Designed miniproteins, single chains, continued (4). Designs and how they scored, part 1

All scores and structures are predictions.

Each design is a single chain, and the fold is of that chain. pLDDT is the mean over its residues in the fold that is shown.

## One batch from the design tools (miniprotein)

Design m12001
Fold by ESMFold2-Fast:
Structure m12001 (fold): chain A 66 residues (1-66)
Amino acid sequence: SEAELTREELRLMYEFEKAATDYKADPSAKDKYEEVKKRLQDFVEKHGPEARKRMEELREKFLKES
């Protein structure tokens, strides 16, 4: 469902932002960052370019609300 898709998009964006922040603070977190980045890319490939646009919008909202 669309609600389940939105929930997974939010989860992936949260995990990506956390992994990116962790990697910026500690280079040893690179493997986890690459793992989450791959999961994000796989999700976009599976659900198409509209998923990428929605995730970019969710990222902006997440960063704005900090």
Scores: mean pLDDT 74

Design m12002
Fold by ESMFold2-Fast:
Structure m12002 (fold): chain A 85 residues (1-85)
Amino acid sequence: SASAEYKKIAEEIERILEKLSEEDQKKFFEFVKKMEEKYSEYFDKFRGNKSPEARAEYVKLLMDAAKKLLERAKELLKEQEEREK
C-alpha cells in the first residue's frame, strides 16, 4: 500500500539524517521547505478541479515528493562522506 511505502521512505530518511552533521541536516530541511512550496503550488492547481479523484492524485504527488526527498538525503550523505576523505 501507499502508506507502507511512505513509512519505509520516512524510516530511510530518518536513518540518513542520523548520519548527517547538524549543518547538512539544516540543508536537508531547507530543501524540504522548498519542495513543500513547489508541491503546494501543484496542489492549488489540483484543488481547483474539485473532483473526488483530486485527493488520490495529490497523494501520488506527495509520494513523488517523498522519493525526491529521499534522493536528496542520499546525495547529502554521499557529499558528506566525500568531504571526510
Scores: mean pLDDT 77

Design m12003
Fold by ESMFold2-Fast:
Structure m12003 (fold): chain A 94 residues (1-94)
Amino acid sequence: RVVFSLRELRAYVAADLRRHAEELAKDPAHAEVAAGLREAADRVAQATSLEELIAILEETRAFLERHETDPAVRARLLGDLEAHIAVLREAAAR
């Protein structure tokens, strides 16, 4: 396992959220969700702790559960967020 710094974890998660937002923005039906993911990416990029990163991703998960109505898109986005949260929780437990 590679030990990542907060700076590296923050950059990686922000980039992944921004990539999802850009892909979703191609479909007008997902414009609101895409905007929410861009906002989450910006917040992640400014996070000062692992705990703040996890909190932002938990809020983003709740946002997706409320606003993404396509079950397949929602399941994919939630799966990716849950994977990030799991990695960050493991890092925080060290």
Scores: mean pLDDT 82

Design m12004
Fold by ESMFold2-Fast:
Structure m12004 (fold): chain A 80 residues (1-80)
Amino acid sequence: AGANVERVDIASLSEEELEELLRRARELQERIEEEAAERLSEKYGISKSTALKILRGEKKASPELRELANEILREIAAKL
């Protein structure tokens, strides 16, 4: 079997379908960021807002914090 049989060719989407796909992508991004920020905040003892800024690359992080953030993102990605 191929990789993902539910995957749609983006080039063949209607304007409405493309807009819905982009909306879903934004919703998914926000959910990933929220969950990752929550987990990072809990594990590292920082505020959720600070964790969110680190995940977005808006704030400098230590190597240890960066690795923890990457591990959390991998865990979240694995369940998508």
Scores: mean pLDDT 73

Design m12005
Fold by ESMFold2-Fast:
Structure m12005 (fold): chain A 76 residues (1-76)
Amino acid sequence: HMSPEEREAAYRAGLEAADAEVQRLSDKLTPEQVKELREMLEKAVRTAVAGGVSPEAIRAAIPTLAQVLADELLKA
């Protein structure tokens, strides 16, 4: 199981990656969609950390997840 140090690193990595993607996509989204995207990505990061996913795996997955979620928000 993930150590407390590894869990902190994974959470930090996930939030940093999520913040970068939200900033990149913010110009294409309304303020309400930006808030929704941020909340969805934070939930995904928390779920991944709880499931023992590594910092590297979270960093690798977040850009694709953010794009998929942003595309769905733009369709709504």
Scores: mean pLDDT 81

Design m12006
Fold by ESMFold2-Fast:
Structure m12006 (fold): chain A 118 residues (1-118)
Amino acid sequence: SQQLQDLLNLLDRLLQQRADALAKARALAGDVDALRRLADEYHQLAQDLEGTLEQTVYLAGYAAFLRAYTDLAAATDPSLADEVEKWRKEAAEVEKKADSGLQRIQQTKQDLQQKLLS
């Protein structure tokens, strides 16, 4: 049905948006200000979209931007050692939540593909 195809297209778009956010974190690895702004933006969007599959994109992006920012902070400012440890733990926890959301998107996509074949 058209509705099932539209949902599949949405899931594919979410998977692509996740991949794009991870690529952006790598591309901005030298830009402290850009990484901090994007981490804050994606954190806020992840909170606003709590309970949705779309939240997965923003959790993954937040974790990636926070990790990249934290690695730069660790390399440039030894006075931030305690904050760096806290941020690394937060990024790891958020990444686990994002991975759970990714599994939900992939499972939902498989279920919808199976229904289209029926």
Scores: mean pLDDT 88

Design m12007
Fold by ESMFold2-Fast:
Structure m12007 (fold): chain A 68 residues (1-68)
Amino acid sequence: LTEEQLRQLIADARAQVDWAAGTLPAEDVASLRKLVDEAEAQLEAGNLDEAWRTLREFFERYVALVRA
């Protein structure tokens, strides 16, 4: 993954959380937003591998929450 691809995935993740905010409990939305914020901070620090790991955790958690 490139920095540009990670930025796009983070933007997509934010859009997904905003879309789901009307249907998920506030605590779950806050948890997902925290992961996106962490991934963005890691990317800005130049830690692409860490940003990708955090983003994968976001998608795993997001899928679990929307399926529940």
Scores: mean pLDDT 84

Design m12008
Fold by ESMFold2-Fast:
Structure m12008 (fold): chain A 103 residues (1-103)
Amino acid sequence: MKEEIERIEKRVEEYFKTLAGLYYKKVLEESKTIVEALKEIKEIELKRLEEMKKLGYEMDERVKKLMEEGYSPLAAELLALGERFGIERTREIAEDIEFLEKL
């Protein structure tokens, strides 16, 4: 189990260096662990979604569909970004993110 968690954390870190780091660079640089970074990113995204709802803005259609499929808001956003930029294994990374969020 511990070795499995370490492998998952490493995959998520590599994904963030490739894509998510462009959007969350400061959080990644200031966080001591990837799990801490994910918690902060999740809080930022939840607050952003609440503000968008208050202003009557619609969410991105792809993110909406992914959330309807059962992905968390953070996993859905990152999966949609990864698909847009053609990042391989984006679905595996989204599942890894949801796993780490449950820790």
Scores: mean pLDDT 65

Design m12009
Fold by ESMFold2-Fast:
Structure m12009 (fold): chain A 76 residues (1-76)
Amino acid sequence: DPFERAREIVEEARRILEEAKAAGVSGRQLLFIGAAEGMVRIALGVGKATGDGEFALRLAERSLRKLRELYEEGKA
């Protein structure tokens, strides 16, 4: 189910954001990481509003990928 998978991605994004906060990532990088996590939540919201779970899943996956990239950059 695309909606179930999108919900899993929202939970994963939240965990990564909390890890980034704990890891001492810079405030500026945390802002970008937080924005990407917010976009994952927006993807699920759009899916719920439109009934398009596959679109929501694709958007959530793209936003999660960006979140992971930003977190890895912040560790450097």
Scores: mean pLDDT 83

Design m12010
Fold by ESMFold2-Fast:
Structure m12010 (fold): chain A 72 residues (1-72)
Amino acid sequence: STVEELLEKFKKAVENNTLDEAIEEYAKRLYETNAKNGNAAEQEEMKKKLPEIIEEAKKNREEAKEAILKSL
């Protein structure tokens, strides 16, 4: 499943010190899923905000890690 694949990538990212990339991929997947469920205007705004969310997640690594683990 997507959650299992993401968890595996997250564990490998911690081991290989590529955690930022794992956080970025998770943020993209989460936004893509939410965008598919919104109306056309919401989907466009979510897509535009995705880069900012990724940057914010990278800056707040510890909080992002905790949020990711709680959502899995």
Scores: mean pLDDT 64

Design m12011
Fold by ESMFold2-Fast:
Structure m12011 (fold): chain A 80 residues (1-80)
Amino acid sequence: MEKERVRRYVLRALESLVENKADEKTILTALKNIVDYLRKVKGFSEEEVREILREAIDEVSQKYPEFREKLEKALEEALS
């Protein structure tokens, strides 16, 4: 149940970023903050965080395919 609520939160955050045409720096900062929140506050593993964010990126990219590469690049940088 909590993982599903987190998935919805992350999806909504990414949709907001792409709808507002956020630049690469804004997207990276937002993803770093989401990763820190999920790992430090919610206690998810790095693998679970990666899965949640990849699923959200895949869903957002179906509506906004032009943002896929930017979101995937930001995720890898945020997890480094």
Scores: mean pLDDT 82

Design m12012
Fold by ESMFold2-Fast:
Structure m12012 (fold): chain A 95 residues (1-95)
Amino acid sequence: SSALEKALETLRESARKARELGDEKTAKTVEQALEVVEEAIKSEDPQEQLTKLIGAILRLIGEAIDAELKGDEETAKIMREAADGVMLAMDALFG
């Protein structure tokens, strides 16, 4: 799926940007979301992964809000773009 390829690319780019900022915590959070998406794609029943995908989205959005409240606009943008990537993957798998 072209949408799944775009989702994976978005998450990989977000992780790369986080590492370039020297923010290991942000990079790890995005990389964990990437792993959840990769597991969902490889699953024989992706629906079993739905709860994990939703959890990843909520975590990324929560971290984005925390970053925004701290004035870290670059981290917030990375987290929101990563959340969009997970949502794109979820839509491609279940929509």
Scores: mean pLDDT 86

Design m12013
Fold by ESMFold2-Fast:
Structure m12013 (fold): chain A 64 residues (1-64)
Amino acid sequence: DASVKVAELLQALVDGDYERARKLAESLGMSDEEFEEIVEAIRNLTPENRLKLIRLANKMLERG
């Protein structure tokens, strides 16, 4: 479902697996342009904020 896909998308983004992240974003109805903007935002993320996203993704996956 959408919550699991969002968690997997966040996990793929923080892992640098952009190919997997793109496929998940597309399945959620996100355009390629929107996905590129998110990738750019993740690339400009501080290590602290990247760690926060990893924790959020893990929490969402745990929840379902």
Scores: mean pLDDT 74

Design m12014
Fold by ESMFold2-Fast:
Structure m12014 (fold): chain A 89 residues (1-89)
Amino acid sequence: AEALARSLIDEPVDKIVAELISRYGLSEEQAREVALRVLKREIERGKRKLDENRDDPMGVVEAAVELVKPLENLATLLGKTPEEVAREL
């Protein structure tokens, strides 16, 4: 389940949830919990990549771009704006 959610990380969160329900027979609540766990892990990974590349402008840009969609999807799942989620991280 988590591997599928991670492969769909750039898709809208409603599509991630729908695919988890369709392929694994999860409830909407269970599918949202799986998506939440995967998104939090990807954001933590992206944060470490930003820290590792802080002295490399291109590395920072690449890491920041990779965080945009996971942050948007996490914000949607939590009922927050992407800016609110970014401030909490």
Scores: mean pLDDT 76

Design m12015
Fold by ESMFold2-Fast:
Structure m12015 (fold): chain A 80 residues (1-80)
Amino acid sequence: MKLLEALLTSDRERALEKAEEWRKEGYQVFVLELDDFTEEEAREVVKKIAKILGAKIESIEFEDVSPDRVYIVLAIRDEP
């Protein structure tokens, strides 16, 4: 089973910093940039990706989310 952690933020620098932290911890990391998405719509994107990958969501964190632009940082770890 795969495990998934996510950060949703409108702060680009914070998103890239968190992505690098998770990569150093051995996660596979993806950063998505969404324009004109609400916090709820961005959360639904994370849930859909988790379902496609068969991943269990361990955490979803929200920091300073605005409607203009949302960065979704996805950290995925494989389990046996």
Scores: mean pLDDT 81

Design m12016
Fold by ESMFold2-Fast:
Structure m12016 (fold): chain A 77 residues (1-77)
Amino acid sequence: NDVLQQVQKLLAEADRYKAFADSLNKSKDDFLRLGARSTPEEAKQLNKAAQGLDDMAKEATNMAQQKLNEAKQLLAS
């Protein structure tokens, strides 16, 4: 039915946001590892990039949770 299709769509969107957050966190960790092995100047740039990725990952995680909550609300109705 339409409700089940909407739930499936929301779960797929949540999975995409989660995958995006996981990808951003992996890139963040890679940049931090590179920074630890780089010059102080390079480390500053890599740490700044890592901070930006961390902020984006947190937002993506929040969006995933929001989509999951919407799916739960539809199932409860």
Scores: mean pLDDT 88

Design m12017
Fold by ESMFold2-Fast:
Structure m12017 (fold): chain A 73 residues (1-73)
Amino acid sequence: SMREEALARLRELLETGSDEEVVEYAAELLLSGLASLADVKALLEEHGKEHLLKPIIEKTTEEGIKLIVEGVG
């Protein structure tokens, strides 16, 4: 599925990419609806990169999501 492929790519970036690349790609996944915040948080926790969650949320917000609802996970 597109979601499975997207999450696999995020995992690859967590292993091989920079923190900046992770932030940019994770924000794109949240904006496109291919990943939930819970999906992103779980992958960050697995890789010891929970500190990137705040930059990801800030980047996602900056891109101007028109339909942000509290509790979408």
Scores: mean pLDDT 80

Design m12018
Fold by ESMFold2-Fast:
Structure m12018 (fold): chain A 58 residues (1-58)
Amino acid sequence: MPPVTDEDIREGAAALLEQGHSLAEIARRYGLSPSTISGLLRGKRASEENIERAQRAL
């Protein structure tokens, strides 16, 4: 599998929001908190631990 990046999570989360998914559902899918997903959508970087969590969740 290709490594998950901040941008991959941001783009994926944005696509899921466009499809009608809630922030809580997106956070559950990526194994992250809703505040982390919200931060990434605003252009913040994910921590290394958050990237690892997302890779394991996907």
Scores: mean pLDDT 76

Design m12019
Fold by ESMFold2-Fast:
Structure m12019 (fold): chain A 100 residues (1-100)
Amino acid sequence: DVEKLREEVEKLEEKIEKEYNLEDMIKLLELALKLGEEEGVAESALLYLETVLALLKKGVTLEEIEEFIKSQPLSKAMRDVMAELAEKAGLPEEAERLRA
């Protein structure tokens, strides 16, 4: 099951990178949420992903979601998870900013 989810996530990431589509983004986030649940990702990260997905499904634009995220206090735990992901992606400066 996890292998199939990873394949679908990778396919959608490649598709979105080449050609942005809201429906594909929603599907990517739904699959990422399922994959995160299977892999035991932190509840704070899953809740954040769930919230973004719910807003997109209600027709809220990515621009509006960015404003929403900016206005919401993210938990320290969520910022720490995002910082760890940034470090793994080779972005140590961004990781430091997220931990501040």
Scores: mean pLDDT 64

Design m12020
Fold by ESMFold2-Fast:
Structure m12020 (fold): chain A 78 residues (1-78)
Amino acid sequence: EEVLSPTAAKIARYISDLYNSGEAKPGDIIGTQSELAKELNLSQSSVSKAITELEKRGIVERRQIPGSKKRAVVLKKP
């Protein structure tokens, strides 16, 4: 699919803005799903589904945070 869902598009825009401002680069942690849900005023389930879409496109990756049960969202390419 060439088109992102509205939620995935919103998260992609947020990531793009961080990249363009110099606040994030490939390999950086963007946040956890919970943090993104709070920051963007979205439900955790909506963020989880959107992150799965972005992972399939190679934009982000989920990684285990050392010492935590939470998974970090890592920038791969904007």
Scores: mean pLDDT 78

Design m12021
Fold by ESMFold2-Fast:
Structure m12021 (fold): chain A 78 residues (1-78)
Amino acid sequence: VEELIEEALRLAERGVRDLREGRALMAAGGDATRATGLALRGIGDAWQARLLAEKAEALGGEVPERVVELLEEAGIPL
């Protein structure tokens, strides 16, 4: 369960970081191809984190508030 939570946190942090960078690039009129790549990678990581968090809960684990907050920011709350 600890390994699922640790991986969920790692993926959620990376995913949200990529989403933030992609949004910042779009707002600044930057490289649209790079912004799109960051958004797709970020959404993928966030969804994987959500699945791992759900699995950890199903096994009786407690999902950290940090993971919940990051998934809410990604638009895919638990």
Scores: mean pLDDT 84

Design m12022
Fold by ESMFold2-Fast:
Structure m12022 (fold): chain A 109 residues (1-109)
Amino acid sequence: SARIAELERRMEELRERLAADPDDLEARREALRAQAEIDLAEAEAAGDAEAAREVERVLRALLLALGAPASLAELEEAAAYLEEKLAKEQVAGLGRLLDAIRARLAALR
């Protein structure tokens, strides 16, 4: 679709920014959003509502691990989601996301 082509071009621009400055937190957040929009559009085109919901949940957890604004309840929901996912599937990197969200929760207490 035209929208996916636009998002892919934006991803190329964001990859160039991150190659120049890997600590560009806003570029990292925008790259995650753009990739999630591509994945969501593909899931919707396939008629896979469960895959679409999974993309949204993973995006939220990634953004929260990168310090996106959140309530205590949102951080707890994201931690519970990652704990359940890790119990069923050992996916590289998800444990680090869970640790980052748990560190944010601990800092609020």
Scores: mean pLDDT 79

Design m12023
Fold by ESMFold2-Fast:
Structure m12023 (fold): chain A 79 residues (1-79)
Amino acid sequence: MAEADRLRRELLALLEEARRAARTDPERARQLIDEAVAVGERLLELLRSQNTPEAMEKAKEVVAEFQRRMAEIYAILEA
């Protein structure tokens, strides 16, 4: 549980840093996105390994949040 919470905080911090970097340093933003993807994959594997309805619900929430934040970052990068 503590590990999943830590990974989620790390993921959100990386995505927020990528969003801030996207306007001024697109190269750095893309590197931060790659790091966020790696953290997100590890978090999702942890949640899926628990094999409970609650963990699966959290995994779906993580995917949805990741997709929303990525769409926002790419909108900035493409502008």
Scores: mean pLDDT 84

Design m12024
Fold by ESMFold2-Fast:
Structure m12024 (fold): chain A 60 residues (1-60)
Amino acid sequence: MKEEIRKAVIESFNKMKENKEQAKKDLKTKLEEIVSRDPEEGGKLAKQVEEAFKKMEEDE
């Protein structure tokens, strides 16, 4: 394994931290699928994630 590859991966993760909005939206899309499969439990989970998204947006 090359050290350069490891550095690139770490940089990619750091870049994702800056693009948290994109990552949050991706997760929200996946939650929609979970809600489709388990509407009752998925709905509660989606609400929790929505609150987390709002907190992150306000903190920014």
Scores: mean pLDDT 63

Design m12025
Fold by ESMFold2-Fast:
Structure m12025 (fold): chain A 69 residues (1-69)
Amino acid sequence: MTEEQILLGAAGRAAAQAFQALEEATGQAVTDPVVTFEVKGDTVTATVTSAAGTATGSVSIKEAEERSK
């Protein structure tokens, strides 16, 4: 896999975690969210901000990469 594909996979997982956490915390569907991604060293963090609140999810790039070989 390319580095871009690994990053996109990690970002997708982080975003999914953030969306799920926000929906569970608010009990409402997330509408008009702003999603931002931050890559710091080995970690991809997704922050989802909506009118109902904000939530984050994060995944390790290195662990995902090492497992996929």
Scores: mean pLDDT 74

Design m12026
Fold by ESMFold2-Fast:
Structure m12026 (fold): chain A 72 residues (1-72)
Amino acid sequence: MEEWEKKLQEAALYMSLALAERDKFEEYLRKAREYGEEGVAILKEAGQDEKAKEALEKMERSRAIVEEAIRK
């Protein structure tokens, strides 16, 4: 598994954990953001700008969905 894929997978895992454990959701969303930003940075450094843009867009959409779900 490429390093950027591993980082993005960790970000997705922490998004799921944020939804499952509401008393730690802020901590897990922060972790998801950190891993996601690391993955996107690796893609940009590798010249994979299109994949970096797609990954960032998916992460922002997932974050919005998780935050909306937690509000309910």
Scores: mean pLDDT 79

Design m12027
Fold by ESMFold2-Fast:
Structure m12027 (fold): chain A 54 residues (1-54)
Amino acid sequence: SSSVRQQLRQVDVEALIRIGEIVEKKYLEGMPDEEADKEMEELLAERRAKHAQI
């Protein structure tokens, strides 16, 4: 339905914001690549689970 498509786009925007926060921590705060990769993987798993339920 159209509401599902709208919800998916909103979820994608939220994911992009959180990706930006991880990138900011990496480049401004000196977070190690492996820790940034871990946070990114956790975020992607969360968003995938959200999409899979709806």
Scores: mean pLDDT 70

Design m12028
Fold by ESMFold2-Fast:
Structure m12028 (fold): chain A 61 residues (1-61)
Amino acid sequence: GPHLEEAKRELEELEREGVRRVLEGADPQAVSAETRARAREIIERYARLAGMEPEELASQL
């Protein structure tokens, strides 16, 4: 559905930004931790909008 598609796009953009920051000299551990925290927020937000549990939405990503 549209919420799953939007979640996928935001997660892909988040991952691309994380990789770019590491390539530009950011600490990989810090970037990884921040990216995972933001990914959880994105999944939780779209799961609420879709009327799903976060685990259910994550399994479809």
Scores: mean pLDDT 85

Design m12029
Fold by ESMFold2-Fast:
Structure m12029 (fold): chain A 131 residues (1-131)
Amino acid sequence: VLDFVRKVADGIIKLLEEEGFTEAAKEIRRLVDEMETLASKEDPVTQEVLSILTLADIIVMAIEAAAPGLPEDVRRQVELLATRAASAFLLKDKETLEKYMDELIEVLRSHGYEKAVEIARKIKEILLELN
């Protein structure tokens, strides 16, 4: 479970570095390192929950880097959809993963966050390739 979160994080970090979001890439790397340290001391159920929450946070951080000043309402929708996508990823439910990533992309598109739409599409590709 942790190995999959690290692989997804590495893919998203590379994407953000290539797009010039260097600070967000650093924050994600730090979050993953802290999560791995914390999760190593926890029971398997807690490790799974931490993995879902960490993956959701990584997705949200990447989206927010591409959409600075996201309104609270839109941010809450992105967080909810990212959490659902993260859960589906860890359950290896590709159909549900694709559904929630597409809904997240549509929320960003409907509000005019074109760069965040591009980032979210690439995150969807990374998640589907590693699932």
Scores: mean pLDDT 87

Design m12030
Fold by ESMFold2-Fast:
Structure m12030 (fold): chain A 92 residues (1-92)
Amino acid sequence: SAEEELRAAIERLEERMRALVESAEAVASPEEAERIREAAERALRATKEALRAKLAGDKEAYEKAKKEAEEALKELGELVKEAEKKSGKSLL
């Protein structure tokens, strides 16, 4: 069902974000790891909102949440790249 597919997608996203934060905590500075955690939490929240809006058929809410999710994921990606450059280690 669409609801089960949504739940599975959210659980997979939560697992991926958790793995990223754990990797950052292991190799990045405490300050960089905290910034990555905060950005990951924002990206996760916005993506969940987009997925729920899509399931509800709310096109306006979906487009707004999708844009917020894309912006948050881009910010997270930049923070990850900066941490990788400074540590010399891959986080993904």
Scores: mean pLDDT 82

Design m12031
Fold by ESMFold2-Fast:
Structure m12031 (fold): chain A 87 residues (1-87)
Amino acid sequence: SKEEIGKRMLEELKEGKDPLEILNRAAVEFRRRGQLEEAQEILDKITEILKKGRENGDVEKFKKDAFDFTIELISKYLGIPKEKILE
């Protein structure tokens, strides 16, 4: 379920894992479960973040965008406010 994937993403974020690695693992898990639309949503956003980072050379913006999207997905999947994720 989206909730199970969201819980795993939150645990990985609390462990200090790279947001892009967390996002890639979530996309792989959605594909494994046959949730192809959810997997594609994540992959498309990763591609957009990587493309913008490469074109503009702004490493801090790239890191922030990856982190912000990871928090957004966890919030969406768990149905909890972003503030509770950041605690």
Scores: mean pLDDT 83

Design m12032
Fold by ESMFold2-Fast:
Structure m12032 (fold): chain A 75 residues (1-75)
Amino acid sequence: MSGRIAKAEELLARVEADPDDEEARRALVEYLLTLPMSDEEGQAIVDAYRAGDVAALVARARAAIARMKEEELAR
């Protein structure tokens, strides 16, 4: 597994531990957008972040990370 997926998981864990930490949420979104994802996937994550919907942000981030793990295993 690349260090990029591990870093995304660490940032997601920080958001889940303190959902009110805006800097943690911003760091998660900024980092995820540097990873390979579809425009639709990236937009959905940004939309959840802008709406302040932490539950949707966590769910969408988790789905993106799971997909990236599956794609890395297929290499």
Scores: mean pLDDT 81

Design m12033
Fold by ESMFold2-Fast:
Structure m12033 (fold): chain A 83 residues (1-83)
Amino acid sequence: SSSIQQQIQQLKQQSKQLSDQYDQAVKNGDIKTAIQLLQQQIDVEDQLIDALERDPNASDVDIAMARISRSVSKISLKNLEKK
């Protein structure tokens, strides 16, 4: 539906903003902020995947790409949290 597609667009915009903020935190050496931003990114990616799976007009490629992005974020988080 148009409503769910608007929600998907908003989630994609939030994901991009969090990614940009994460890049800045890493450049500044702010690892605590980078970890927090990755946790927020994973939450947004979970919401995006759920919204895409509920949208009958969503492509399998879009769902697959969102799942790959989430997996990358989780790996990055695990690596930053290791002592």
Scores: mean pLDDT 88

Design m12034
Fold by ESMFold2-Fast:
Order: sequence, then C-alpha cells, then structure tokens
Structure m12034 (fold): chain A 83 residues (1-83)
Amino acid sequence: MEKEEFEKYIEKAKQLMDETAANLRALGEVERADRVKRALDTQIEQAKKIAEKDPKAGLELAKSVYETAQALNDRARARREAA
C-alpha cells in the first residue's frame, strides 16, 4: 500500500520537476531551471533512501517533495503565461 502510494507521488514529483524546468527554460532562466531540477532530484533521492528504512517517513517526504514541485511549477507556469 505505502510503496504504491510512494511511487505515485515520486512519479508526479518528477513530472512536475520536468515541467518546472521546461517553463523556466522558456523564460530564458536556464541556470535556474538546472538548479531547481538538481535540488528536486536530490530531495527525491533522499525520499527513496528514507523509504527503504521507514516506508511511512519516506511517503511523508515524497508528499512534501510533490507539494514543493507543484508550488514551483505553478509559479513558473504563471510567470510564463504572463510573459
């Protein structure tokens, strides 16, 4: 149960990470796109590592990473739409 939910949140976070990077690149912010992608990828790997020892804690981290990625993507998309 928790493993399937964890994988779902990680997959969504990766999609939002890629969308955020694409939106930032469309705005000409290539260096920021690379930094955001690297930061989110690091958080995703940390969540995976924690999930191996504590599935519940890993799921909590996966949800947190998803929420962070969603907020960053929403902001980047809004800026792109305004440009």
Scores: mean pLDDT 84

Design m12035
Fold by ESMFold2-Fast:
Structure m12035 (fold): chain A 56 residues (1-56)
Amino acid sequence: MSDEEIGLATGLYNFKPDLREKYGFTEEQLKEATKIFLSNEPTEVQMDVYYRILTS
């Protein structure tokens, strides 16, 4: 997954679960992205996409 996909998947998983299927992410991909996002300091790209989902 790209940094954009990690931020998007993590944001959808935590804030917009009803939209996750529209973006084609599997449950396992959503969990993996969230683990990556939380296990390390997220990149600026990951954080930017994540907060766009949170605020939409």
Scores: mean pLDDT 74

